# Designed miniproteins, single chains, continued (4): the designs that were tried, part 72

Each design is a single chain, and the fold is of that chain. pLDDT is the mean over its residues in the fold that is shown.

## One batch from the design tools (miniprotein)

Design m14482
Fold by ESMFold2-Fast:
Structure m14482 (fold): chain A 88 residues (1-88)
Amino acid sequence: SMAEELLARIERLNQELADAMAAKDVETAARAFKELVDLLLENGLTEHLATLLDTVGQALIEAMRALGHHELAEELEAYLEEVRARLP
């Protein structure tokens, strides 16, 4: 079903994000995180998005800054602010 296909896509993005974060591959983690958030927004799955942004999003920004990826961190911060403005 379309619902099963959507859940499979969410699970694959979650796994890619987790693996990238464990590897400290912040560029891949940022891409996977943005794709996951966009997918959830597109499908109206906004429950807990604020928590996801505040926990995973913030952890990723902190990792980026710690690794010297300051411009990437600023880009992600701007993305999080735009997403928050779109939440109900």
Scores: mean pLDDT 87

Design m14483
Fold by ESMFold2-Fast:
Structure m14483 (fold): chain A 78 residues (1-78)
Amino acid sequence: EKRELVEEMLERTRAALEELREEARRNNDQALLAVLDEAERGVERAEEHLRAGDYDAALATLREAVARTQAALRQLYS
């Protein structure tokens, strides 16, 4: 169950980041691209935890990456 939750969150997060990256490239939004690059590094760390079987660490890392991305976007568009 935890594994399925992590896999589902990773899939949805990757899809969301891909859509945002396409929009950022279309609008030549360098600041958004930088935020998305940081978010992708967080997703990569979560994926490493998932591969190691550490589902708690994977979930925590994903939630932290999402929270940091939301905070960065809020700062960027304030």
Scores: mean pLDDT 82

Design m14484
Fold by ESMFold2-Fast:
Structure m14484 (fold): chain A 117 residues (1-117)
Amino acid sequence: SLQDRILDLLREAIEAIREAAKILEKVDPESAKLVRERLEKVERYLREAQQAREEGDDERFLEFAEEALREIGLAVGILSYTAEKYKNEEVRKQAERLEELRRRLAEALRELRRQLE
């Protein structure tokens, strides 16, 4: 289902953010901390979205998935800033990977919203 695809994309984004945070720890520990704070929020919103899915609450599912999308966008911003500041290609590749996942998630959420209208 589209909701299953959204949950899979959220899990992929969580793994991408975890990997990015490990790389960031070596480059800028303060940025790594900020990215980990975004990670904790994405994980919370994933749990809330999963609960809404189990309860059949499509509107609440969409709300929490959209909140997770915003937090993923903030993580991309932190990664992009750090990559530019330190001229670090490894961090830049992590930012590009997470932005691609964010884009795919945003497309899936737009489709879900259309189905609920």
Scores: mean pLDDT 91

Design m14485
Fold by ESMFold2-Fast:
Structure m14485 (fold): chain A 83 residues (1-83)
Amino acid sequence: TKDEIFNVAKEAVEKAKAEGKDAGVVIGSELLKAGYLTGDQIVKVRKEAEAEGVPQSELWKRYLKELGVSDENIAELEKIAKA
């Protein structure tokens, strides 16, 4: 399941780059569409991130961490998004 979540996020990053969209927005949308991320988890993560001063551009990393994706895999996705 974690490998499936990582693959969905990786495809979302590539889709965002191809379409000129924000990678974080597309990752969140595709994870929600695939049923891995729920509306309740989005609300929880956003509230915690706001309390910690996490910028909107970093929210997608917090979603992946909530779903149990490793920091190493999140860093790999960030490299793909920035390339």
Scores: mean pLDDT 79

Design m14486
Fold by ESMFold2-Fast:
Structure m14486 (fold): chain A 90 residues (1-90)
Amino acid sequence: MIEIELEVEARPMSPEEFLARTGEIYRLALEKVQEAAKEAGLDEVPIGEVTAEVRDGRVHVRYVGTEKGSPEAAAFQIAMEAARAIGAAL
């Protein structure tokens, strides 16, 4: 199982900036997931539960895989949960 944690800032932003930030989080998550998969020698990665919380103006994301899927699917789950947590904190 691959566990990935990432930290991003949560701050007030426009809808346009929010969309751009979601894209940036997706790219970062994808890079981290792909690197972890490469190091583990996997062509698929665990996908599953993603939790995000806002602490001290930052979003802390923890990813725990329970199913098998693509790195893109895992990155998408991570980005969506992080974006949700940022939006909820506003």
Scores: mean pLDDT 71

Design m14487
Fold by ESMFold2-Fast:
Structure m14487 (fold): chain A 92 residues (1-92)
Amino acid sequence: MEKLVEEYIKLGDEAAELSRAGKLTPENLRKEIAGMAAKLYKGSKDEEVIEEIKSLLPELSKEEISKTLRAFGEPGITGILKERKKEEEEKE
């Protein structure tokens, strides 16, 4: 559980570094938010995940975070989990 908190912080730091370098694009930000949400999800509700992500990326609105999560096909965290599992299955 503690290691997830550390990875959570690292994802926030990486986003901050990209922003300072002027390389933070909507696409890169979307990928980082998706990875963060996938790591935090352990049967939590989408609303809880959105609140946790908002705490790391306060410049984003909850609506922007929710919209990004929904971009993975099915709405919310379920879409992110399906995409993640599909990638693992494609690796045989």
Scores: mean pLDDT 54

Design m14488
Fold by ESMFold2-Fast:
Structure m14488 (fold): chain A 71 residues (1-71)
Amino acid sequence: MSKLDLLSLKAQELMEYARKVVSPEEAKRIVVKFANLVVNDSSLEEIESAFQDVPEDVRSLILKLYEEIKS
């Protein structure tokens, strides 16, 4: 599986979860930001800093998905 295919799958998983917790507009913002940070090869520290204002459960999922993509 390509890194782009993996990113697409993880972004979909993040969107499905985020829609349960935040508004659809905010969920889209979170997913777009996540995808951009992954594509730009951002560090774990940059990911954590970018999502410090999201709910803790969403942030935990973002960090888990980021690690899965980078592995």
Scores: mean pLDDT 83

Design m14489
Fold by ESMFold2-Fast:
Order: sequence, then C-alpha cells, then structure tokens
Structure m14489 (fold): chain A 82 residues (1-82)
Amino acid sequence: SNIEKARELIRKAEEHLKKGDLMLALGYLSNAAQLLGDTETQKEIRELVRQYFAGAEEEEIKKRLEEIIKRLKKIVDELEKK
C-alpha cells in the first residue's frame, strides 16, 4: 500500500539523515510526502533542495528534515488507525 511504502521511505530518510546524506534524505521524504498527498511538505522539501544548493547551513537543513520526518510519521500513524 502507499502507507506501507511511505513508512519505508521515511525509515530510509532517517537512516540517511543519521549518516549525513542530506540529499538522499530529502529525496526519500519527497517521495513519501507525494505518496501521502502532502503537497505542503512536498513544496517545503523542494525549497530545502534549492536552499541546499544555494549553500544554506547543513545544520539548519538537518533540523528541518527532522521536523518533516516527525510530521510525516504522525500522518502515517494516523492513517494506519483506520
């Protein structure tokens, strides 16, 4: 299901974020947000990708990714309660 795929993508994003692979984490979270229909998070991730290539502080991007992961996990958990 899309919910199971999104959960796996979020897990992979967490793993890559822990390793410092910010671009891979962004990619996995973008795909998870798309599967969940979260258009606001998709837009936020696209903006973070632009900021990354513009030389934004990696620590600020990591913080934003952690917030996105927490939000998407909550959405997945709420959808699985049905």
Scores: mean pLDDT 86

Design m14490
Fold by ESMFold2-Fast:
Structure m14490 (fold): chain A 75 residues (1-75)
Amino acid sequence: MPLGEAIRKEVSEELGRPASPTEVKAAAYIVNQLSQGEEISAEELAKRFGISVGTARKLIRAAKKVMEKMKAGEV
C-alpha cells in the first residue's frame, strides 16, 4: 500500500470521518519527524497546520500506528 493511502486510512479511522488533505499532510509530517527521532508537540502541530489540539493528538496517534506498520514491513 502506498504510504499516503496508509496515512489517510489511519487518520480517517482515528477521526471517525474522512480525513481532509490538510490532516493527511499533517500526519505525513508527523511520520517524517518521528522517523528522524524528533519529538512532536500536539500544540505546535495545531499551530503549524491550523487544526485543533484534539485533532493534532489524534493525528499523532494515527502516525504512530503507520510507523509501527512501516517497522513491520506492512507499508
Scores: mean pLDDT 81

Design m14491
Fold by ESMFold2-Fast:
Structure m14491 (fold): chain A 85 residues (1-85)
Amino acid sequence: SQELQDALSKAVFYYDQAVYALRLKDYDKAREYFIEYLKYVKEALSLMSEEEQKELEELVIRDIEFFARQTGEDVNELLELYKKI
């Protein structure tokens, strides 16, 4: 659907912005962009089949773990933030 494509495109956009901010060591902006990424991921998941949701969630968990390592944040805190979206 167009809504799914739009959500995924926005998720990718914000992920790329977060990674760019990490490279600049702008951790505040990186966090803000990463939260936007997670919001659009949640929107996309709501429009997906069960099988597609499983695949995307596995990738998102890896992205959360990666972001935690890069920023020094607690991975469990980021996972709880993701659950609350």
Scores: mean pLDDT 89

Design m14492
Fold by ESMFold2-Fast:
Structure m14492 (fold): chain A 80 residues (1-80)
Amino acid sequence: MEKPIRLTSIDSLSEEAKKIVEEAEKRIAQAAAHGDVAAAEQTVADATKRISEVASEEEAKIAEEHLRGALAAWKAWFGL
């Protein structure tokens, strides 16, 4: 019990980065539902790159972690 549980929240992101994350989450869910893991992975990469260009690298890292978590959850749900 040495590591604290850290909840990653997108509340610390700028409004612009939050919109990109929300759009990417919808695209990841859609791609995973169609069994298109490659499209879902590409969506994570594209969203992360865009956030780094319009906001910051720090916000891009937070968004990437959140989106990777969402993709992992969808992969587990669909058995991918």
Scores: mean pLDDT 77

Design m14493
Fold by ESMFold2-Fast:
Structure m14493 (fold): chain A 55 residues (1-55)
Amino acid sequence: AVISTEEYSRIWDVAAASAAAGLSVEEIRARVVAAAPPQLKDRVRADLDQLEAPG
């Protein structure tokens, strides 16, 4: 499925806000996944895994 730029921005705003609040990487990940619609949760989780361990 195609993620709109607006929806993508919204998901990453949750990550930025959580990081600014001093939450752990685990909590930031959980909140970002929770903010994604059901059909995008798996993809967002995969994207977060890549960001945590870039290579």
Scores: mean pLDDT 70

Design m14494
Fold by ESMFold2-Fast:
Structure m14494 (fold): chain A 60 residues (1-60)
Amino acid sequence: SKEEKAGEAIRRAVDLLEAGKSLDDPEVQKLIEEAAKNLGVDVETARRAVRAAIAHRRSQ
């Protein structure tokens, strides 16, 4: 589904950020754009979802 594709893109973006990449990294930005497209939301909403996912992972 589109939601599964968005979830995969968010997970990959989080993995890259945990590996030391920044939100300004072209590969990370491409994954955020892909998540936004699959969710039908703007890029900033998808970026917030990635930040929330990182916060959740770091709190565990």
Scores: mean pLDDT 81

Design m14495
Fold by ESMFold2-Fast:
Structure m14495 (fold): chain A 61 residues (1-61)
Amino acid sequence: SFEARLRQAVLFLEQLARAGVPREDMERVRDAILESESATLSEAEVAALGRALEATLDRVA
């Protein structure tokens, strides 16, 4: 489901932050996730995923 994909992407960024990955590298990972997921998700789902990942980066970095 979309909710499962969103949760996995958020958890992945949280894991990278705990490992000490710099913000700039996590932003590249976010962009790669959004690009990959844009092939299978609706425009609204891509926008929601983007907002969730940005909020995650702002919280952990």
Scores: mean pLDDT 85

Design m14496
Fold by ESMFold2-Fast:
Order: sequence, then structure tokens, then C-alpha cells
Structure m14496 (fold): chain A 80 residues (1-80)
Amino acid sequence: PPPPGQVRLTPEGRALAKELGVEADYLTRGEAASVLIGLAQKYGLLKDDGTIDARGTPLARAVGKDEMTIGEALDALAEP
């Protein structure tokens, strides 16, 4: 089980975190959200409403959907 207050990243979540220089199997939900925001900024995917349009990016492939909220992406990249 993950440590208290942390989530376990999927293999895809770990690969994306490495693009920002973060190597971890477990992150807090806040740390994981910061990684997702950083990726969305890196790829220019953040919309004015705070959602992510990730079509054609590695993030969309890792999450398995093209359009998502930060929370939806976090839930898909973290193991339950």
C-alpha cells in the first residue's frame, strides 16, 4: 500500500514525472497535481478554464483520453 497521504504512480505516471526530473513511485496528491500542471504548461495544454486538452501528446496516451481535468488526469495516473 502507498505511504499515508501518498498515491502510487502508474508506470505511465512515473515516465511523465521523469520528464520534469521527478523520480518517485509515490507522491502526495498535491505533488502529483504539481507534476501534471508542469506537464500541461510544458506542452502548452492548459486551457483558460484550467482543463487540459492533451490530444496527440504523451499525456493523452498515458491517461487514455484526450480532454481531462487535472483531477481526472491525476486519478488515471495514480493507482487506486
Scores: mean pLDDT 74

Design m14497
Fold by ESMFold2-Fast:
Structure m14497 (fold): chain A 110 residues (1-110)
Amino acid sequence: MDVLEEVRKAEERLKELYKKGQTALDNAQTAFDNAIARLAAASKDPAEVAGWRARAQQTLADYQKKLNEALGKGLREAEKEINKLISDINTETQRMQAEADAAVAAARAA
């Protein structure tokens, strides 16, 4: 009876999935921080920069919550949800970087 060993393997796989999700969030935070820093250097409007910081913080908090909620699910559902979440994080990070680059260009033109 290797029920305890199967449970242990499932827990290790869940930890690896969580670590992948957390790595995606850490990469997104770095990308947002870099984009906001470029905007802060180019923009003369503190409210615009503050708005971008608030949006980035909220986006990261929402994804962190979804990652934490996925841990409460069975391994198969957690794997599906975390893989989808990593894809969603990467897509949103690219979208926000493109929008931030456009805002930097607009700020430099002003």
Scores: mean pLDDT 82

Design m14498
Fold by ESMFold2-Fast:
Structure m14498 (fold): chain A 74 residues (1-74)
Amino acid sequence: MLEERAKKYEEEIKKDPNNITALIELFLVYKEMEDYEKALEVAKRLKDIATKYNNEQMKKNIDEFIKELEEKLA
């Protein structure tokens, strides 16, 4: 079920690379799957989008997720 959910959001992101909702859902699915490398890739992409829109709160939240994932991969 998690792999099917990931595939659905991956397809949505292929159609719209800036679909923030699909990126957030994909991040959560990868985290639940313990695929921390893929979750980190999605989180970094979300940070790029947040930076482009100058959304400081979103950047802060994403930086906390990135730190958590990098600690898991270390």
Scores: mean pLDDT 82

Design m14499
Fold by ESMFold2-Fast:
Structure m14499 (fold): chain A 68 residues (1-68)
Amino acid sequence: DLEALRQELIEKLLTIPSVSAEQAQRLADLVVRLYQEGKLTLAEVRELVRTASDPARFSGVLIRALAD
């Protein structure tokens, strides 16, 4: 369920002290948009959710996926 993944991503991003609610929502919306545009696979979205609390790993997943 894409909506459940989006909500989980927001919740995990909010565990980072430097991330605001607006930033978490915008980043989650970006991930959903990239998936809808075919730039991210569902497996990559799940990996982003898993790595969301680690900014270095999260950015690495995004860079790798978008460089394809």
Scores: mean pLDDT 83

Design m14500
Fold by ESMFold2-Fast:
Structure m14500 (fold): chain A 83 residues (1-83)
Amino acid sequence: KKEIEASKLTTAAGILAVGAEIEQSRDALETALDNLEKALKYAEESGNEEAVKQVRDMARKVAEIAERLGYPEIAERARQLAE
């Protein structure tokens, strides 16, 4: 259950991150990070290393998008998730 919830939140975050890059939206990136923080918690609780890796990979992408859009605080938060 938590593994599936982690996957859904990670997918939602990816869609939001792509939308944020197109729309240059800080709010969409913040929502993506909120989803990834919840996804990481569910992935870790599930014990699924692949799910954890997917969340961290998406967090790295969010960090790159945030940096390109000029939101360094969001980029830093995303990098902390991606470690």
Scores: mean pLDDT 79

Design m14501
Fold by ESMFold2-Fast:
Structure m14501 (fold): chain A 68 residues (1-68)
Amino acid sequence: SLFTEGVRAYQAKDYETAIAKFEEFLATASEEDRKRRALTYALLSLALEQVGDLERAAEALAQAKELW
């Protein structure tokens, strides 16, 4: 799954691939999958911090908190 691919990329420190996979997951995931969407936004935030995109990281974290 896109989520699993994103997590594996993050663990490999391939943050650009992790960001792409998490964003693709969020674009295709059902809005009813709130728990998984919240977790994905949290992980996206962490990956964005690693590449220095602090503004997008803050936006992703805000989405994670809203869905939590």
Scores: mean pLDDT 86

Design m14502
Fold by ESMFold2-Fast:
Structure m14502 (fold): chain A 78 residues (1-78)
Amino acid sequence: VSRETALEALERAREEHREDAEAVRILETAKRYIEEQGLSLEDALAKAALEALEAGVDPAVVSRTVRHAVEEAERLAE
């Protein structure tokens, strides 16, 4: 997945989950890892997910948010 596709996927997922502050935080954290550290989408999402789990975020919210971001990226890569 390209950097542009990854960032677009995260923005689409963020807009969909905008009412869920924890989901938005995960997606914004992943975006920062891509923009500031040049991580892949997969690595950025993994780091953001681990940080959220360590902070006590519900695993179901983390899993749903990460899955949706990946699905958006797959849709854009078609």
Scores: mean pLDDT 85

Design m14503
Fold by ESMFold2-Fast:
Structure m14503 (fold): chain A 65 residues (1-65)
Amino acid sequence: MKEKEFEERIREYAKKLGGVKVELRREGGQLLVTIEVRNRKDMALAIIAIGLAFELGLGGVKAVP
């Protein structure tokens, strides 16, 4: 349930920032959030995603260039 809440909230932020891509993956029983950082909007979403992931109790967030 928290995964859907996170996905919906992040998708709205990504849409507002101009369509930043976010992927949710499950590895070793943990939910991993991956954001590819290719511009400043991607970086802003990555920072927001880290905060939201901690708030909602989700697993690790990974930002990659």
Scores: mean pLDDT 66

Design m14504
Fold by ESMFold2-Fast:
Structure m14504 (fold): chain A 77 residues (1-77)
Amino acid sequence: SQYDQLKEQLLQLIDQAKQAVQARDLDSFFQLMQQIQQLIQQGQQTLPDDQFQELLKEAEKRLAEVAKLVDQVVEEE
């Protein structure tokens, strides 16, 4: 289904973003974050509201893990 395809692509992109953060490849990380944002926008336009909300919750949970990794890798002066 369209939902299953979008979810699979989203999770794959988020995993790639985690790897980019761990490798300290910020250029790849920002490109992947843009792709994730575009995929979420596509889901909002193409999926029923209930399926989109489920996709969004899964994305938010996974992206919170990415944000935690960014905080661990980036030192503030």
Scores: mean pLDDT 82

Design m14505
Fold by ESMFold2-Fast:
Structure m14505 (fold): chain A 100 residues (1-100)
Amino acid sequence: SDMEKIMELLRESSEVGAGLLKKMRKEVENLKKKGESTEDIISALDKRAAEAKAKLVEETRKIIKEKYPDLSETIAEMIIRTVERLFEQEVARLKAEVEA
């Protein structure tokens, strides 16, 4: 069913997003070790988050093309928008952790 395909696709995209978030958390720790200010760390995170979001969208589109070619364009775009929103929410949490 399309719903099962959507759920599996969201799971696969979530794994890609989690990997990108792990890399960003490592960069935060590296910047903290260098004694960078919170402001500079947040600035670096903003740049990394934009790059990571673009990569996540690219990888999600690739998964759709390779594993779910029969998925409608409308559903595919809704999934991409959902993945972007969830990723932005996780990035916002990471920024809040840096500011705490």
Scores: mean pLDDT 85

Design m14506
Fold by ESMFold2-Fast:
Structure m14506 (fold): chain A 74 residues (1-74)
Amino acid sequence: MKGYDSATTARNMVNFVSKHAEKHGLPKQQVTLSGDDKKAQEAAQEQIKKSTSLPAFTLSLDKDGVYLTTVAVR
């Protein structure tokens, strides 16, 4: 995926995940992705875990270009 499509998809996914977290009583997170798939993914993960107490959400990009989100807990 290109930066523009990747950034839009990732942002939409993060926004959706933030809404889901709020429904479950988890802190909401909002991250801005630049469009560099690998770098955007790492930046999103670091921003989320830094601004969130716990649990944190992890964003992953599949080889098929599908964004996967996983809830991580210590």
Scores: mean pLDDT 46

Design m14507
Fold by ESMFold2-Fast:
Structure m14507 (fold): chain A 104 residues (1-104)
Amino acid sequence: SHMDAQLQQAIAALRAAIAAGDDAAVLQALQTLLALIKQHKPSDAVAQEALDALDEVIAQSDNPAVLQAVLDVAMAILKVTEDKEIILRAIGLALKAIGKLLDL
């Protein structure tokens, strides 16, 4: 869908920001992804791609604003998905983000 294409572009921008080590760009990309998910439900495949990118952010960032944005995106996916595997994965990512925030 058109929205899935926009989501894929946002995920690609997020991955580029992660590779660059640019926390400001990562935060902006996460905010863009959050806004898109809130407007339109992603396909299951695109939701999984987004969750893959969120796993990478959690592994590489200790920035509390970035971790909070990851939590917000994971929670947004959780609210719109009906797929059990995506639900469980989004919950797992939210818990990882919370755990890392508490460890700061």
Scores: mean pLDDT 87

Design m14508
Fold by ESMFold2-Fast:
Structure m14508 (fold): chain A 87 residues (1-87)
Amino acid sequence: MGLKLSEEEYELVKPIEDEFLRRVLLVVDRYRRGEISLAEAEAEIARVTAETIARIRALPLPEDVKEGLVARVRAAADTFVADMRAA
């Protein structure tokens, strides 16, 4: 980790990151079940990632904290996409 959040900042961020992971894992699960194509899964993860970044940027947090959170969300999304492509 390395990003230091106050308790109040963490309370604002946690539900957004939890929702991001929940939504991405549902997309990955649907792809693994053969319910959606790889292209559809990648597009849905890109959409969820963009929505999550927009929510983080709307938070009343310092800009450097927001950009650290955005980088973390993008890195997580990239990892899920890479794992699906390698399958």
Scores: mean pLDDT 85

Design m14509
Fold by ESMFold2-Fast:
Formats: structure tokens, C-alpha cells, sequence
Structure m14509 (fold): chain A 75 residues (1-75)
């Protein structure tokens, strides 16, 4: 896997979410949480070549992304 692929995947997911979100309050929540998601993706990429850690990092990122969506819905 390319070293930047997790970060790029998260960035793309956020861009798609923002493109489909019309509520300004929801957009503000997503943009506020974007740096946290990117940092988690960067930390996951920096964890090295352990496949189990990479899998766990993907699960944690997915869960955090779901939390961001839920928070945006509450805005």
C-alpha cells in the first residue's frame, strides 16, 4: 500500500461528505473534526508495516468517521 493511501482515503471521504452536505451547521462540524480524522490517519500510516495494526487503524478510523457523521446530524 502507498504510504499516503490512508490519509488520501480519509481526505477523499471528507470531501465527498462535504459535497453532499448542504446544512451550514453540519458542514462546520465536519470541517472542525477534519484535522482530528487526518491526524488519526497519519498516526495509522506511521505505525509501520504491521498488518494487524493497519487493520485495527482502519476500523478505528471508520468508527471515528461515523461519529463525525452523527455529530453533524445533531447540528
Amino acid sequence: MVPQSIVKGVERGIDILLASTTDPRAREVIERRKPELIKKAEDAENSGPDPDKQFQAHVELSEEFDRVIEEARRA
Scores: mean pLDDT 74

Design m14510
Fold by ESMFold2-Fast:
Structure m14510 (fold): chain A 108 residues (1-108)
Amino acid sequence: SPLAEWLAGVNALAEELRALGVPEADVLAVAGELGTLAVELLRLAETTDDEAEFRARAERLRAETLARIRAILEASGAVSPEQIDALLARADALARTLADRLLAERRA
C-alpha cells in the first residue's frame, strides 16, 4: 500500500527529528502536517480525473506543507539550516513518491 510506505517514511523522519533533539510537540506538529498532506493527496487522487490538474494541485499542497514544516523546525531552534534543508528534501521526496504511487494505482 502507498499509505503503508508513507507511514513508514513519516515514522523514520519523526525518529530522526527526535534524534536531532527536536521537541516532541514539534515532532508531532511535523507528523500532523504530513498526515494532513496525505489525506489531501488521497482526496485529490479520488476527485481529480485530469493528471496535469492532479500534479499541479499536489505540487501546490506539497509546497505549502513543506513551508509550514520549515517554519516549525526553524521555530524549534533544535536544527541547523542545513539539517532543515536535508529533512525537507526527504519529506518532499516522500510526498512526491506518495503522489506518484496514488496516480499509478488509479491508472492500474
Scores: mean pLDDT 89

Design m14511
Fold by ESMFold2-Fast:
Structure m14511 (fold): chain A 90 residues (1-90)
Amino acid sequence: SEARERARRELIRGIAESLARLPVGIARAIKDEEALEKAEEFEEEILKEIEAREPSDELLEEISKKVVEFLKELDKERKKKEEEKRKLEE
């Protein structure tokens, strides 16, 4: 049915947009201004990609992978900052 197909597309779009905004939410929660700036730039780029593409399971999978990879990079940068702070205190 057309109504079911529209609902599915809207759901996929909503999930993808929520995933795109997740890194900003995390950066705000940990109060890291540098991570927030990077997360905001990432959000803008991913939201542009979502707007340019038709909502599909493939889009959702690709966006999910990009978000996970970005979050892993933020975690690595945070660990490096913690190590640098420890060296300054020694």
Scores: mean pLDDT 82

Design m14512
Fold by ESMFold2-Fast:
Structure m14512 (fold): chain A 100 residues (1-100)
Amino acid sequence: MEFSEEEVAKMEEAAEPVRKEAEPELERLREEILRAREAGDEERARELEIELLELQIRVLERILEAVRPKLREDVAKEVEREVERVIESGRERIEKLRKE
C-alpha cells in the first residue's frame, strides 16, 4: 500500500528525534572506519563496520517504537515488516563480517 504524504510526515516527525540523537555516534563510527581503512587496518575496519551495523539496527528499532503508535494499524504493520526485513539483512551482514 502506498504511504500518504500525511503518514510520511508523521513518520518523519516521530523518527527525527531518534535520528538526531544517534547522528553524532553514527558519524563518529563512519569516521573511525574511514581512518582504519586509510591506515590499512582491515580487521579494525571490519570490527567498526559491525559496530556501525549494530547501532543502525538499534536506531531502526527505536524509530519503529516511536513511529508505530502514530500510524494507522495497516500502515504500522507494513512499516514493521519493512523495518524487520532491513534489520534481518543487517544481521546477515554482521554474521558474514564476523566469519571473515
Scores: mean pLDDT 82

Design m14513
Fold by ESMFold2-Fast:
Structure m14513 (fold): chain A 63 residues (1-63)
Amino acid sequence: MEEERKKRIDEILAQLEATAAAGGPLDEVRRLLKELQEVSKDDEEANLRGIGLANEARAKQAA
């Protein structure tokens, strides 16, 4: 169902945001991004948000 897919996308994005904000491990960020890309199909907006959050996490770790 599309509703279940949307819920899963929202959950993955929330986990990505929380992990990035906490300065969590990049391996977890990478895993969540991969899962998002598999679940989101061709949802460009969700994928762009995920990439943005992953880039934020990398920037925090590099600083």
Scores: mean pLDDT 76

Design m14514
Fold by ESMFold2-Fast:
Structure m14514 (fold): chain A 90 residues (1-90)
Amino acid sequence: TEEKDNAGIQKVLAAIAEEAERLREEAEKALEEGDLIKLAEIALRIAEVGREALAEAVKEGLLSEEAAARIEAILEENEELAREMKEKAE
């Protein structure tokens, strides 16, 4: 179900993109100031929105189990990197 997976993937990506745009100014300021803790918190917030959108897409039947598992793995990897960045900055 290529069309179905595409709709679910787009929903997750759109949610991530919207949250990233909302936080763009804060992220740019944190980068200028070298605030790695703030950058990690922004990354974790974006991942959280992605997980919420993923859960909604799965609930609506817009994603196959395989596509959902792949997106979840990517989100988990990004959350791990963000946590590592925060830990190293503390």
Scores: mean pLDDT 82

Design m14515
Fold by ESMFold2-Fast:
Structure m14515 (fold): chain A 82 residues (1-82)
Amino acid sequence: RGRELAEEGLRLGEEGNGADGGGLASRAVDLDPRAAELARRAGEAAARSGSKKNDTRGIGGAIAGIGAAVQADLTLRRLAAE
């Protein structure tokens, strides 16, 4: 469930569809904290994809990707700290 969304988000981000990839990565973190590491990578890929574009679509992808990466990082730190 969450892991599958994170994997799909990573694939979309790497393909240059940062907006959709970032959205899926963010949702994956919310659904399954165990998918947080994969979701963080998906968010980072989406942010990189979005930052290469200068239109509204690219900006949306970059914002979604950054948000997902931050949320996943916070989740990972919480799990590590226990």
Scores: mean pLDDT 63

Design m14516
Fold by ESMFold2-Fast:
Structure m14516 (fold): chain A 65 residues (1-65)
Amino acid sequence: SFDATTEERVRFLGEAADRLLNEAGASLKEVTDFLGRLSQLFAEGKRDEAVKLADEEIERLKKEN
């Protein structure tokens, strides 16, 4: 069974991937590389930094596309 922290991580990464692909127009490679960075921040306990980076990257790509 997943604990609450693991379930939140999986959900957050899935939502970030969806928004990057479908709202921001990111390529699959860009999404894969970026999700790797977010996953590492979660592993380091830097959840607030991961959330901020996801929001900033989505906004950046939406302005470029």
Scores: mean pLDDT 78

